# Designed miniproteins, single chains, continued (2), part 38

Each design is a single chain, and the fold is of that chain. pLDDT is the mean over its residues in the fold that is shown.

## One batch from the design tools (miniprotein)

Design m5305
Fold by ESMFold2-Fast:
Structure m5305 (fold): chain A 98 residues (1-98)
Amino acid sequence: SLEKELEELAEEAGEARRAGDEEKAKELEAKIMEKLMEILGMDLSASKEEKEEFIEKYLEELKKKNPEIEESSVEAAKKLLLHLLDVYLEQKEKEKKK
């Protein structure tokens, strides 16, 4: 179950942050974002701006199809996904410099 895998990764990332292992937390958060991009069908080769637009459009469509979802929940999801995207891009840039 993909939901279980994402939940386990989120728990591990949280534990790493509580332990002060910021590098491990960022690696786990980058893996979460990569899996989410694959699940959502996002083009991994797209620009940062195109990925941000994809996230925004995806959440707008999700809200249209599921009007019972509160706007506060959509805003929280957008902020979380944009944060995870930033972490993912930082980790990929760091790997290119190795």
Scores: mean pLDDT 79

Design m5306
Fold by ESMFold2-Fast:
Structure m5306 (fold): chain A 93 residues (1-93)
Amino acid sequence: SLLEEIDKLFSEIAQLMVEAAKKKNLSEEEIQELIDYLFEKYIKIKEAVENNDIEKAKKEIEELLEFVEKNVDKETAEKIKELLEKILELIEK
């Protein structure tokens, strides 16, 4: 299902963010703040998709991408961007 594919893509995003944060020796508190933000965006995106609110889902994804670009290294941010673009393509089908 669409929601199952979104769940898998967000699982990959979470893994990339945690791995990048650990490589930078971020504190447990800083890692938790990154995870909490990702989880809040994940919930909002899933709710928007379930409600067929494509514009809201896109806005939440754009805000998440901006957050990632500011808080994660360029290489990891580019990988996460590709995963977010896959979510956008799935939603726009």
Scores: mean pLDDT 85

Design m5307
Fold by ESMFold2-Fast:
Structure m5307 (fold): chain A 55 residues (1-55)
Amino acid sequence: SEIDRHRQIVDETRQRNLAIAATLPPEERALWLGITDGVVAVSEAVINLLEQKEQ
């Protein structure tokens, strides 16, 4: 479904951002991980809203 596709995109984005975090200095890594968590949370909230509209 469209929702499954969106969930896959979020997971792929998380994986890429975690890989980037591994290349950063400790201070920047912590900030980058915090931003990544925030973006994932917002994306998941949007996907959940879209899933409700598919009913």
Scores: mean pLDDT 80

Design m5308
Fold by ESMFold2-Fast:
Structure m5308 (fold): chain A 68 residues (1-68)
Amino acid sequence: PFKKLSREEALELAEELAADRSNPVGREAALLALSLDSSKEVAIEALRLVAEKDPSLRETAEKLIEEL
């Protein structure tokens, strides 16, 4: 059994992802992984953080929030 990400871990990864401008495909995949590996409430908070700080991932993050 895998432990889901804690709120602190998820928010730290979201901040790191929002600051990363390297691989756009990898960043979208990381955003999806963040949503799957977190509880619904934590995933929504982390995805909102990315949407607020990274305009390039905003649409993907908002869509993932709607699907949760």
Scores: mean pLDDT 75

Design m5309
Fold by ESMFold2-Fast:
Structure m5309 (fold): chain A 72 residues (1-72)
Amino acid sequence: MYKVTVTVTADGVTVTVEGEVRSSEEQTKLMKEAIDKALKAAGAAGGRITAMKVTVKGNEIHVELEVEPVAA
């Protein structure tokens, strides 16, 4: 088990979600949740990941994502 912090920036809006994950599936779910929240806050129907930075330090994982909103 490791602690994951996902930070998503979409159209100038930044959202951070934290969770403890035990599998890659749980990490993917947390990332999807963060992306969905950021897109909703930006008023977008969807988006495309344009940049991803992953930093690992011990049992902590920091994921930074930049998402470009899909035009409605």
Scores: mean pLDDT 80

Design m5310
Fold by ESMFold2-Fast:
Structure m5310 (fold): chain A 67 residues (1-67)
Amino acid sequence: SAAADKEAKAAAMAKFEARGRAAEAELKRDHPAVYAAIQEKAKYMGWGPRTVLAMAIAAVDALRLAG
């Protein structure tokens, strides 16, 4: 149903936002230079909140792969 589809999309978005916020918190704590670089690039490029969260997730994933 349309209601079930909306609930599934809302749940997926909530999960993405929670993951993104956790990634930002991890970068701010453990990799502050990377966090600062993302914030500067976001300001320069005019990135929206969802793009910032996606970049934080990508940065955490890349750092875990490199370590």
Scores: mean pLDDT 85

Design m5311
Fold by ESMFold2-Fast:
Structure m5311 (fold): chain A 89 residues (1-89)
Amino acid sequence: AEVKVTLEGDGQFEVLEVRTEGNKVTVKMKIGGNDLKITVETSKPVKSAKLLDKNGNEIPGAKVTVEGTKATVELPAISGDYELVLELE
């Protein structure tokens, strides 16, 4: 499935890996900045999404929303390596 990643806000990101296994999409990325919004768009409706740090912990204050084929994560002030894990229908 085609996956599109977009960043908005006061910072930078680098997509390190996009992995699709069945209905699971994992986006590994390096992020730094403030008031960041990352959007991942797939070719299928998104059922759930979860943002994890490099240790597998959920990020406090991150807002994860799912709407149709898109998952959006809003981050206050974060720096490091993260995984966004999506489950598709």
Scores: mean pLDDT 79

Design m5312
Fold by ESMFold2-Fast:
Structure m5312 (fold): chain A 117 residues (1-117)
Amino acid sequence: SELEKETDPLKKAIIYLQKGFEYLRKLDLDKAEEYFNKAIEYANKSDSPEKYEVIALAYFLLSVIAKLRGDDEKAEEYRKKAFEYLKKSTKLLNIDGRKDKYIATPLILEAIVESEK
């Protein structure tokens, strides 16, 4: 599989994030949670500043899973973590001027935040 061949921890994290999103779409919450936790684990092994955007998105998706399970307190904890990592990502991207690599992720995060108002 693509995961078995990938040695870059950031690329592995993105693949895990994509797999988690596929299971979330199927409402397989247990598998989705497993893959989002793996995305965070592998992103944290990367020295790339793009890891913060991956971690932020994974925490937002974990907050959605917690909300679907009726755990509003856990959902809010994950949301706060997501915003903390998004803030780190935004600062690093502003310093580097590199806002083009993951443009879809900020749009998805904005849509998720807006949907929960």
Scores: mean pLDDT 77

Design m5313
Fold by ESMFold2-Fast:
Structure m5313 (fold): chain A 81 residues (1-81)
Amino acid sequence: MDEIYKEFEELVKSLNEEQRKLLEKLSKEAEAITEEEKAKAFAMELYGVSEEELRKAQTDEKVREEVLRKFFENLKKKLEK
């Protein structure tokens, strides 16, 4: 298991009620996107990465870790209270 996955679990555990509500909204928004192109655009904006980086993350563990790290940074900014 990647260390980045542990960081995500710790982040989720540390969230207060309002922050958990925001995370749930983001999760539901992602699930509601059924079109591949829109899902990619949403992920690119949320993660702050390019389509090429997302594509490489499917096969390269190092790129996946970098994409997840950027996601965590952007998520933390959105969850600031």
Scores: mean pLDDT 67

Design m5314
Fold by ESMFold2-Fast:
Structure m5314 (fold): chain A 71 residues (1-71)
Amino acid sequence: MEEVQRRLEEAAREAEGLSGEEALRIGTETAKEMEKTFPVKTSVVVRDGVLTLSALSTLTSEVVSASVRVR
């Protein structure tokens, strides 16, 4: 889960200060890549000026997340 968390944090950093629409696009693309590469289920939400990316391990039930402010 450490590598998954790192990649979610990188995507959140990339999305910082962008529009909610652009942030959601980045988050969704990252989520798809994570689900292809790792045994995780992902969630991407933009709400109240915050992008939240979450991943649930299907093997360990561990959850990692990253969030960032968007426009």
Scores: mean pLDDT 84

Design m5315
Fold by ESMFold2-Fast:
Structure m5315 (fold): chain A 71 residues (1-71)
Amino acid sequence: ERPSDEEIEAQARAIVEMLARNPDVSLVLSTLPEEFRPELEEVRRLVEEGRFEEAERKAAELIRRLAEYEL
């Protein structure tokens, strides 16, 4: 079943918070399919720039696409 928008937003927020506290999660990020890496690198860049709201939106889009990929 497709995760709710609230669940996706919560996961996106958790990812952004994790990247902000532990920028050294590159190994965990590398476990994602290569096709999603550019979008994840954009999220990481937005976090580095302090653009957390935009980073959360991009992470939510990534999570939605990843959920569809596994269907």
Scores: mean pLDDT 71

Design m5316
Fold by ESMFold2-Fast:
Structure m5316 (fold): chain A 68 residues (1-68)
Amino acid sequence: KIEEIIEKLKKLREEMVNTPDPQKIDELYEEMKKLVEELAKITGDEKFKERSLKAIDAFYKDVLKKLE
């Protein structure tokens, strides 16, 4: 269900900001992208998918910059 996917995304985001491991951050980033694709398939909203993936990409880059 949509609520379960959103809850998983929130937990992955929290885990990403709390881990100092770049490899783990990469794994979490890939998992978040898969969940967004799954959510987009359920909703049929391609604009939402594009915006969400862009937001996740920006967040991922921000987290990596703080580790540098």
Scores: mean pLDDT 80

Design m5317
Fold by ESMFold2-Fast:
Structure m5317 (fold): chain A 86 residues (1-86)
Amino acid sequence: DLTEKAIQSQIDLARAHLEAGDVRRAALSVKNALLAVIHVTEDEEEIKKLQETIDRIDAALAAGDETALREAVEEGIKLVEEVLKK
């Protein structure tokens, strides 16, 4: 599935940015992956969790809180990987 490969590419890119210490670029890649998962899932409870994670990323970016941003990015990666495992 092209969509699954595109989502995986965004997660791989996010992990690479985290390893490089670039939390802001990692956040953008994770947001792209989370939005793509929302587009292809019909599970309302999963959609809510994905949207709450996007909201946490946006709040951390607006506040300039790198610690909160890193935590939200890592949670977003885990949520996307859980959906892709199904």
Scores: mean pLDDT 84

Design m5318
Fold by ESMFold2-Fast:
Structure m5318 (fold): chain A 80 residues (1-80)
Amino acid sequence: MEAVRREMEEELRRWAERLSDDPAERRYIYRVGLEKLDEAIREGASPVTALITAKLEMMVEYRRIEESEEVRERVRREEE
């Protein structure tokens, strides 16, 4: 439902803010989280499970950005 989805989106936005202080990285990580959230819901996960799965994926993606300068530059370019 729209209200529950909106609350989950706000929680993922705050999670992205906790992971990175860079606006472009935050936007990219947030988008990854939203895509994973939608995927988990389509696969039949509960809202709580989908939210946890999305947060974990966002954390994994942030680690990839930290480990690679090339990935970091690409993310910034794509979100600008």
Scores: mean pLDDT 80

Design m5319
Fold by ESMFold2-Fast:
Structure m5319 (fold): chain A 117 residues (1-117)
Amino acid sequence: MAAPGDRAELEVGRGGRIVRREEKTYKSDEPATPEVRLRGAAGLDRAEVTLRAINSDGTVKEVRAVVEGGGRLVLTIERVSPDKFRVTLRVYDENGQLVDEISLEGDRIEVEVRPLP
């Protein structure tokens, strides 16, 4: 298992701003086994990013963001404890300025990046 403080950083697409953001918290019987799942591909100038954090108490926090523009989308995954991960999506504009940040913590993290037409 990775030690606390281990991190991975990925540029997952272009995106200068968030144009839509939806957050949902719900209960689920999904396993909260410590795991990170990444799905999708580096996208076009428009993408939907879905972040899910599943916790051992059965709480799931989900954030969906639609991003557009010529900037950068950077995903950082960090192990903050033996059984917990933090996922952070950072949105940089075309001038390299951080314009938005979404962060979730959970025992299991799932990320999907979907290019939009």
Scores: mean pLDDT 75

Design m5320
Fold by ESMFold2-Fast:
Structure m5320 (fold): chain A 67 residues (1-67)
Amino acid sequence: SSLLEQLEKEIRELIRKILEEKTGEKVPLEDAAPLYHEYVKKGELSEEEVKKVEEKQRELVRRHILA
């Protein structure tokens, strides 16, 4: 498997974990991103949580350029 796919999955799992902890419910990976945006809008996520996801996204871009 590629490092890019692993990093993408890690981002989705990070988002899913944050959402699951907040809701106490299972979150499908494909629903993670839209639900994440909803929770950001509600102010349910700290600046640090949002930044953590953003840093992973930037890491994905850097890896894609180097791949």
Scores: mean pLDDT 73

Design m5321
Fold by ESMFold2-Fast:
Structure m5321 (fold): chain A 109 residues (1-109)
Amino acid sequence: MINKAISDKEYLDELIEKVKKGQATDEEVAAASIGAAYRGDYETALEIAKKNLDSPNKLVQRAAIEALYIMALRGHEEALKLLKEATKSKNPYVRQLAEDALRTLEFLR
């Protein structure tokens, strides 16, 4: 699913449309956020990630952090800011994922 969203633009565009209509499954939301980040649609990736950091589904939360990580690794300042803000999340799972992402970014710099 996620791999297809990265490699297939038409599939990603379909997933993004479903997310915007509120008709996407959690797996489709995860695939759309990561796929958009990898394909350089940073506006869409940021919008989906921001809305889903507080998702009740850990898969969606993990995908939101991964999308922010990919964008931050590529120099996107707002994505890096959101990762730093996620380390202050009331959700311990999101905090841990964001801390791990920032440590990886620091190591690569």
Scores: mean pLDDT 85

Design m5322
Fold by ESMFold2-Fast:
Structure m5322 (fold): chain A 61 residues (1-61)
Amino acid sequence: GDKEEAEKALEEARRAAEELEGGGHAHALSGVQDAEKMMKEGDYKGAAESARNGLAAARAA
């Protein structure tokens, strides 16, 4: 479901934040922080999107 998808996307973004440095780390961390906020608010779709966007930006950095 949406919550499980959000949790998986957030986990991938967290791993990227831990493994990357510089701009990649910053983008991944931003995605994690936004996703965690949305998870607390019950916005699982938004959380998944924020985590994926952060990860994509991290990989492009």
Scores: mean pLDDT 83

Design m5323
Fold by ESMFold2-Fast:
Structure m5323 (fold): chain A 99 residues (1-99)
Amino acid sequence: VPKLPEDASLEEVEEVLEKAKEAKKEGNEELAIELLEVVFEHIESKLESLSEEERERAIELLEEIGELYKELKLYEKALRAYILAGVLQLEDAVRRVFE
């Protein structure tokens, strides 16, 4: 399984996500799932250290990861990705209302 370095940028995460999409398109669902797990875990591990711009991008990536899991019929993993995206959006909304 290709592992992202701890200091990997969101651009590098997007490159791995594109590889996951290609693997899915080619019928390699196992590789697609492994790559999706790598990008999801990397985003989750970095949530506390993301800038405001990076948080917005992470939300977009999490929603796309959720859609790909849904298409692969991994509904629990899709739900986790969508929930995490929603939590980040809610945190940003709370900050905007109370600041």
Scores: mean pLDDT 80

Design m5324
Fold by ESMFold2-Fast:
Structure m5324 (fold): chain A 70 residues (1-70)
Amino acid sequence: MPEEAAAQAYKALVEAGVDPLFAAWAVGRVIQDPTDETIEEIWKEIEEKFGKEVADKAREVLRQLAETLR
């Protein structure tokens, strides 16, 4: 179920260092719009707020989530 993939993505984002509220927002946005454009915008915001290492991990998690939803 995409819902299970979303829960796993949320946990992975929080473990990578993303704020829980921001992680929930990012997962929700990808579920609503699973495009590379949406992932790129989220990645840029995470890089600015939490740093490149966290952003790179988050991008991979969100890309895997988006593939599940496509």
Scores: mean pLDDT 81

Design m5325
Fold by ESMFold2-Fast:
Structure m5325 (fold): chain A 63 residues (1-63)
Amino acid sequence: YVQETKELIKKGKPLESLRKAAEERAKTGKDDAFEYLVIELGATANPVTEKGKKWLEEYMKKQ
């Protein structure tokens, strides 16, 4: 997950949306905003994978 997170940070765009979601979750009393950010990045984070690219594109569009 660390490497996938780093790669998405280079992209920049999906990270902004995921950061917002993590911030909201931290506000509601979740354990760790970074943990939630990494989990969502982990789900969408692998741009090398075709599934990951599709997820990112769909997520960015959906917001």
Scores: mean pLDDT 49

Design m5326
Fold by ESMFold2-Fast:
Structure m5326 (fold): chain A 90 residues (1-90)
Amino acid sequence: MKVIEVDVGGEPLDDTPISEAQLREGGRRLGLQALKLMEAEGADAVLLRGIPAELADAVAEGIEAAGLEVVERRERPDGTADLLVRKRAP
């Protein structure tokens, strides 16, 4: 499986504290960017790294709303989570 890694922790998060609706919208935008990267690079999946673990559920909901599937979630001791995302099966 060809996987592209994207460090989300380097992206500026607008407005803290962030509402769940804003986090889901952020997740949708990340999902759309992941789809674009998979198409441009011919990758099967994107690994989104460095999402704050406490925000990962809302971000994952947004990613799934963009038409992707969160295949794997890994929480790290540093308080971040990595999400492996793929196109949803037809």
Scores: mean pLDDT 74

Design m5327
Fold by ESMFold2-Fast:
Parts: structure tokens; C-alpha cells; sequence
Structure m5327 (fold): chain A 92 residues (1-92)
């Protein structure tokens, strides 16, 4: 099966809050190997804005991981102001 990619753009109240949220996402995925995530890329886009790219074994795995992360950030990280979730289309 082809790998699936989801991109999360996290906007927070401060740069420190956004960095903490991105680190929490990486830790969560490391602690939950059942999501089948095979790679995570974290990039700072701007002050208070981080992009987290999730690479998973399947589209179902990537979607489940993205949904779990959105729930985690909404429940445990009130300093996160916005979360944009995008499914990446495979390059042809």
C-alpha cells in the first residue's frame, strides 16, 4: 500500500506555545506506534506557527493519527488557537 501524508498547521498564542504543541504531537506519535506513523517532519513557518507532516503506512492510519492529534491539542493545549488539517496528494 502507498504511504499516506497529512499536514497539520498549528497556530498558537506564542512561539514557545507552538513549539510545545509540536513537541507534544511528536511525543504522542512516538508513544502510540499503533497509528502506523513511519515519519514525522516538524517545520517552523513563522512565529507561533508550526507545520507537522505525518507520514503513515496507509490513508486510514494517517487520518486516525491526525484526528487523535487534533483531539489531544484541543483537550490538553488551550494555547493552540487554530489547527489546519490537510491531506497531501501523492506526487505523480
Amino acid sequence: SDLAVYVLTITAESDEAAERAAEAVVRFLREHPEFGVVGVIVEKLADGVYRVTIIAESEENAEAAAEAIVRLLREEHPEVLDIKVEKAVPLK
Scores: mean pLDDT 85

Design m5328
Fold by ESMFold2-Fast:
Structure m5328 (fold): chain A 67 residues (1-67)
Amino acid sequence: SQADIKIQQLQDEIKRFQEQLKEANEKLKEAEKAGDKKKAAIYLARITVLQSAIYFYQQTIKKLKAS
């Protein structure tokens, strides 16, 4: 169905966000070990944005499956 195609597209986008989130977490750990507070703040902000995006896409999938 058209809904199944949209769900697949959203799942693919979530996968990309999860890969970016993994990279951002690795970069945050590197910045923290280096004592680079400015870089740590940037990666923490990026992590927050990515987590929010993943959450919203997951909620959209749930709504599509319920309809």
Scores: mean pLDDT 90

Design m5329
Fold by ESMFold2-Fast:
Structure m5329 (fold): chain A 81 residues (1-81)
Amino acid sequence: GTPEEVRRLIERVTAMLPEDPDLATAFGLIVAVETLKSGDPEELRAGAEALERASQKARDLGYPDTAEVFEGAARRLREAA
């Protein structure tokens, strides 16, 4: 894994939001868990930043539950970095 790969995967998650917020939420959580398992501080920071952007996009689209999940995941990644 690389920081760029983590960012790319979460950008794909963000792209899923308008069509399938439930799938986006599940995939985003999988990426967050794998990023946590890596323990790489740069990957953790990249993932947190990308999930914060995904959270805002989910909120803008009217998916507050998904936004809250992504915000929580981002916080966990920042704490682990």
Scores: mean pLDDT 86

Design m5330
Fold by ESMFold2-Fast:
Structure m5330 (fold): chain A 61 residues (1-61)
Amino acid sequence: MSEEEKLKKMFDEAIEYLKSLPYVTEKQKEDLRNIIKKVSKNYEEYLKKLDEAFEEQKRKR
């Protein structure tokens, strides 16, 4: 339980960082999805948050 909480916190911090970037390439998105899938059994929830962050970033231009 504690390890999953640490992973989630680190992921949330990474999402905040991604939102601050002006753009992200499709290759970077694919690499991030692959990393998430590799490190967490609950990767679907993390992928949803990641996709939401990418859409928010696109809206900021």
Scores: mean pLDDT 69

Design m5331
Fold by ESMFold2-Fast:
Structure m5331 (fold): chain A 78 residues (1-78)
Amino acid sequence: ETLVLTQTLTLTAERLETLRRDAAALPEYLASLGWTDAEVTVTVEGELRPGDRVTVTVTVTLEDGRIVRVEVRVRLAE
């Protein structure tokens, strides 16, 4: 009952550095995109620079109890 979705976002390096320091920052941003029912686990690897690619995994529980794992691939704008 686990569904995997992949979404690509473009974020600034400053936002990703804030996320790395404060794990709550990305859930707030994702909620602004309409993912309000998401329980969010965030994994960010490496040093964040313009042009970098990072992967963020988001776990979402749906109303019917199904679990959706969303892999968000983020490209930092230059």
Scores: mean pLDDT 55

Design m5332
Fold by ESMFold2-Fast:
Structure m5332 (fold): chain A 61 residues (1-61)
Amino acid sequence: MSPEEVAAEVAALLDPALRRVFEWYLSRARTREQFVAALRHLATLLDEARRARVLALVAGL
């Protein structure tokens, strides 16, 4: 999957407040490593099922 497709899939899993936080982190991610780090950090704020989905999407990058 492309980073844009992963970002869209992750955004669909989030409530509006977390989606704004995610968009803020993405706006600051200049490298793929920073993008992956932002996704992993976001995953820690989610329940187990959504966290597992985010981590699976990150592994597909």
Scores: mean pLDDT 78

Design m5333
Fold by ESMFold2-Fast:
Structure m5333 (fold): chain A 60 residues (1-60)
Amino acid sequence: MSLGERVRRLRDEAGLSQRELGERAGVSQATVSRVERDEITPSEETEMRIALAIAEALEE
């Protein structure tokens, strides 16, 4: 499973829209969309922010 596929799946399981994930991770919705489509490789900082935002949402 690609990074983008994993992000999309975990975001869906967390009940977040791409916009909500972007807002929580401090990135644009467009960045989330491009990461989920494997169109870009996010920076390490962006990947960590996305991962943290999903993890926090899954605990709610």
Scores: mean pLDDT 84

Design m5334
Fold by ESMFold2-Fast:
Structure m5334 (fold): chain A 51 residues (1-51)
Amino acid sequence: SATQILELADLVVKGRLSQADLQRRLSKLSGVPVTQPTVDVLVRYVRSLHD
């Protein structure tokens, strides 16, 4: 779900989860490989929400 994706990205922003772990979890949740650039965009987006 969108909420679960945002919660996982928020854990990365807070230093509680690595970007590599986020990439693995997103790939497993979606059933397709998620690329590093996609994870970078998502983390940047969630970080911007805290500004």
Scores: mean pLDDT 80

Design m5335
Fold by ESMFold2-Fast:
Structure m5335 (fold): chain A 83 residues (1-83)
Amino acid sequence: MEQEEELLREAERVAAEMAKGKGDPSYAGRLATYVGTRALELGFSREAANRIARVVYEGGKNGSKEQLDRGLARLDEALERAK
């Protein structure tokens, strides 16, 4: 649905900002929770959702674009399969 697309776009925007060296554990934690919850709603297992959330959290905390991109790619795959 359109809400999932808006969610992914917002997550990508925040992740891109953190990847520019604005690493913030508080934002990383909120984004990770948000991403993990949506992964569950998209049909991912609890283990997969937690793994995605962890990658996003660690990437955001460290400002690592690669780790953030990996987490977001998993959400994007699920979103495309839901279409």
Scores: mean pLDDT 64

Design m5336
Fold by ESMFold2-Fast:
Structure m5336 (fold): chain A 70 residues (1-70)
Amino acid sequence: MEERVQKASELGVPIDEELRRKAKELGAPEEALTMARIGYTIGLIHGDSPEEARRHALELLEKAAKEMGL
């Protein structure tokens, strides 16, 4: 588990830049970005592929942005 979390952190460096850029495009608050990063990590801990975890993180970012944008 801990080894997977560390691997997630290393993979999270490039995905973190993508999530930050997407958050700016959506006008999402920092809280939405934080939720997306947590979702990515949880996905990897669940044994999802990096691509599945990335998709999950983007879904969370979009949903949070829409809900908090009101």
Scores: mean pLDDT 70

Design m5337
Fold by ESMFold2-Fast:
Structure m5337 (fold): chain A 63 residues (1-63)
Amino acid sequence: EEELLDELVSLVKEYRRARENKDYQGALDALRKIKEILKKLNAPEEDMQRVDAEIARVEAELA
């Protein structure tokens, strides 16, 4: 569990860095990994919905 939280923090930093650099593919990859960790942590439905909304928004930038 502690390792999952540390990995989540690292992925959130990676996602923000990718967004700042307009690396939408990198941001999307980081968000997908974040979603997998949140599933393992049994995150609230609201957190899952926010991640899904952000994934959809980033995917729109790539289209």
Scores: mean pLDDT 81

Design m5338
Fold by ESMFold2-Fast:
Structure m5338 (fold): chain A 90 residues (1-90)
Amino acid sequence: SAAVASYEAQRRLADETERRVDELIAQAAKAVKAGDYKKAAELYQEASRLSQTAGDQLAAQPLPDEALVNHLRQEARRMEKLSKDAEDEA
């Protein structure tokens, strides 16, 4: 069905976004260990932007997966907070 195909496409986008966000979080953790809080803040901000963009893209679909939209937007807010916390340590 069209609804099943739409939800599968949304899940693929969410999974791809989560993988990229996890890579950025790992890089940010390495930057923190190196004392590079400016770099960590930039990486968390990029992760926030990716999650926000994916959430907005899903919300614009004709049949949005509201649980995935909510999850991605919550993750974007968490990453934004981590970015601000890292900036305060710089």
Scores: mean pLDDT 88

Design m5339
Fold by ESMFold2-Fast:
Structure m5339 (fold): chain A 84 residues (1-84)
Amino acid sequence: SPLDQAVQHLDKAIQSVKNGDKDSAIQHLDQTKQSIKQSKDNFSVSQYTSMMLQVVGAQVDVDLGRYDDAVNTLQSLKNTVQSM
């Protein structure tokens, strides 16, 4: 499912951030956004908006070198997606 793909891309993004691989992390976060967008109709507007803001926030943190903040945000997002 697109949600299973989002979880897989989140795991790869988290691992890339932990390894300091910024380019790989951003690519996997873009794939996470695409997977969430493909599942848009399965969410309330508030759920969709919150998840998209978390992905965008993590991308900004990666761009700024705030890797621990990015990992924390992405772990929280992964828990949210898996609970749905």
Scores: mean pLDDT 87

Design m5340
Fold by ESMFold2-Fast:
Structure m5340 (fold): chain A 95 residues (1-95)
Amino acid sequence: SMDEVEQEAIELVDRIQRLIGLIRRQIGQTKDPKIREQLRKLLDEVRRLGDEAFETLDNLKKGRISPEEALEQLRRLRKEVEELEKKVEELGKQS
């Protein structure tokens, strides 16, 4: 449903924004150049997921995909964000 798509999108965007903030903070705080480089790569991956979320919503608005297809894509993106969150937490423990 469109209501489920809207809720999934709002939660996904919030999670992406929080993760970007966390990664940027950790980049500023780490003294390890290897960890800094890994965090920069994770930041690029999070940004790409944000771009994919925007494209999914734009395709839905233009009638190129169904609400059901949009919901499935947003849920896939959420799982990918969750995996990136775990990687960022692990790197944070090594800093």
Scores: mean pLDDT 89

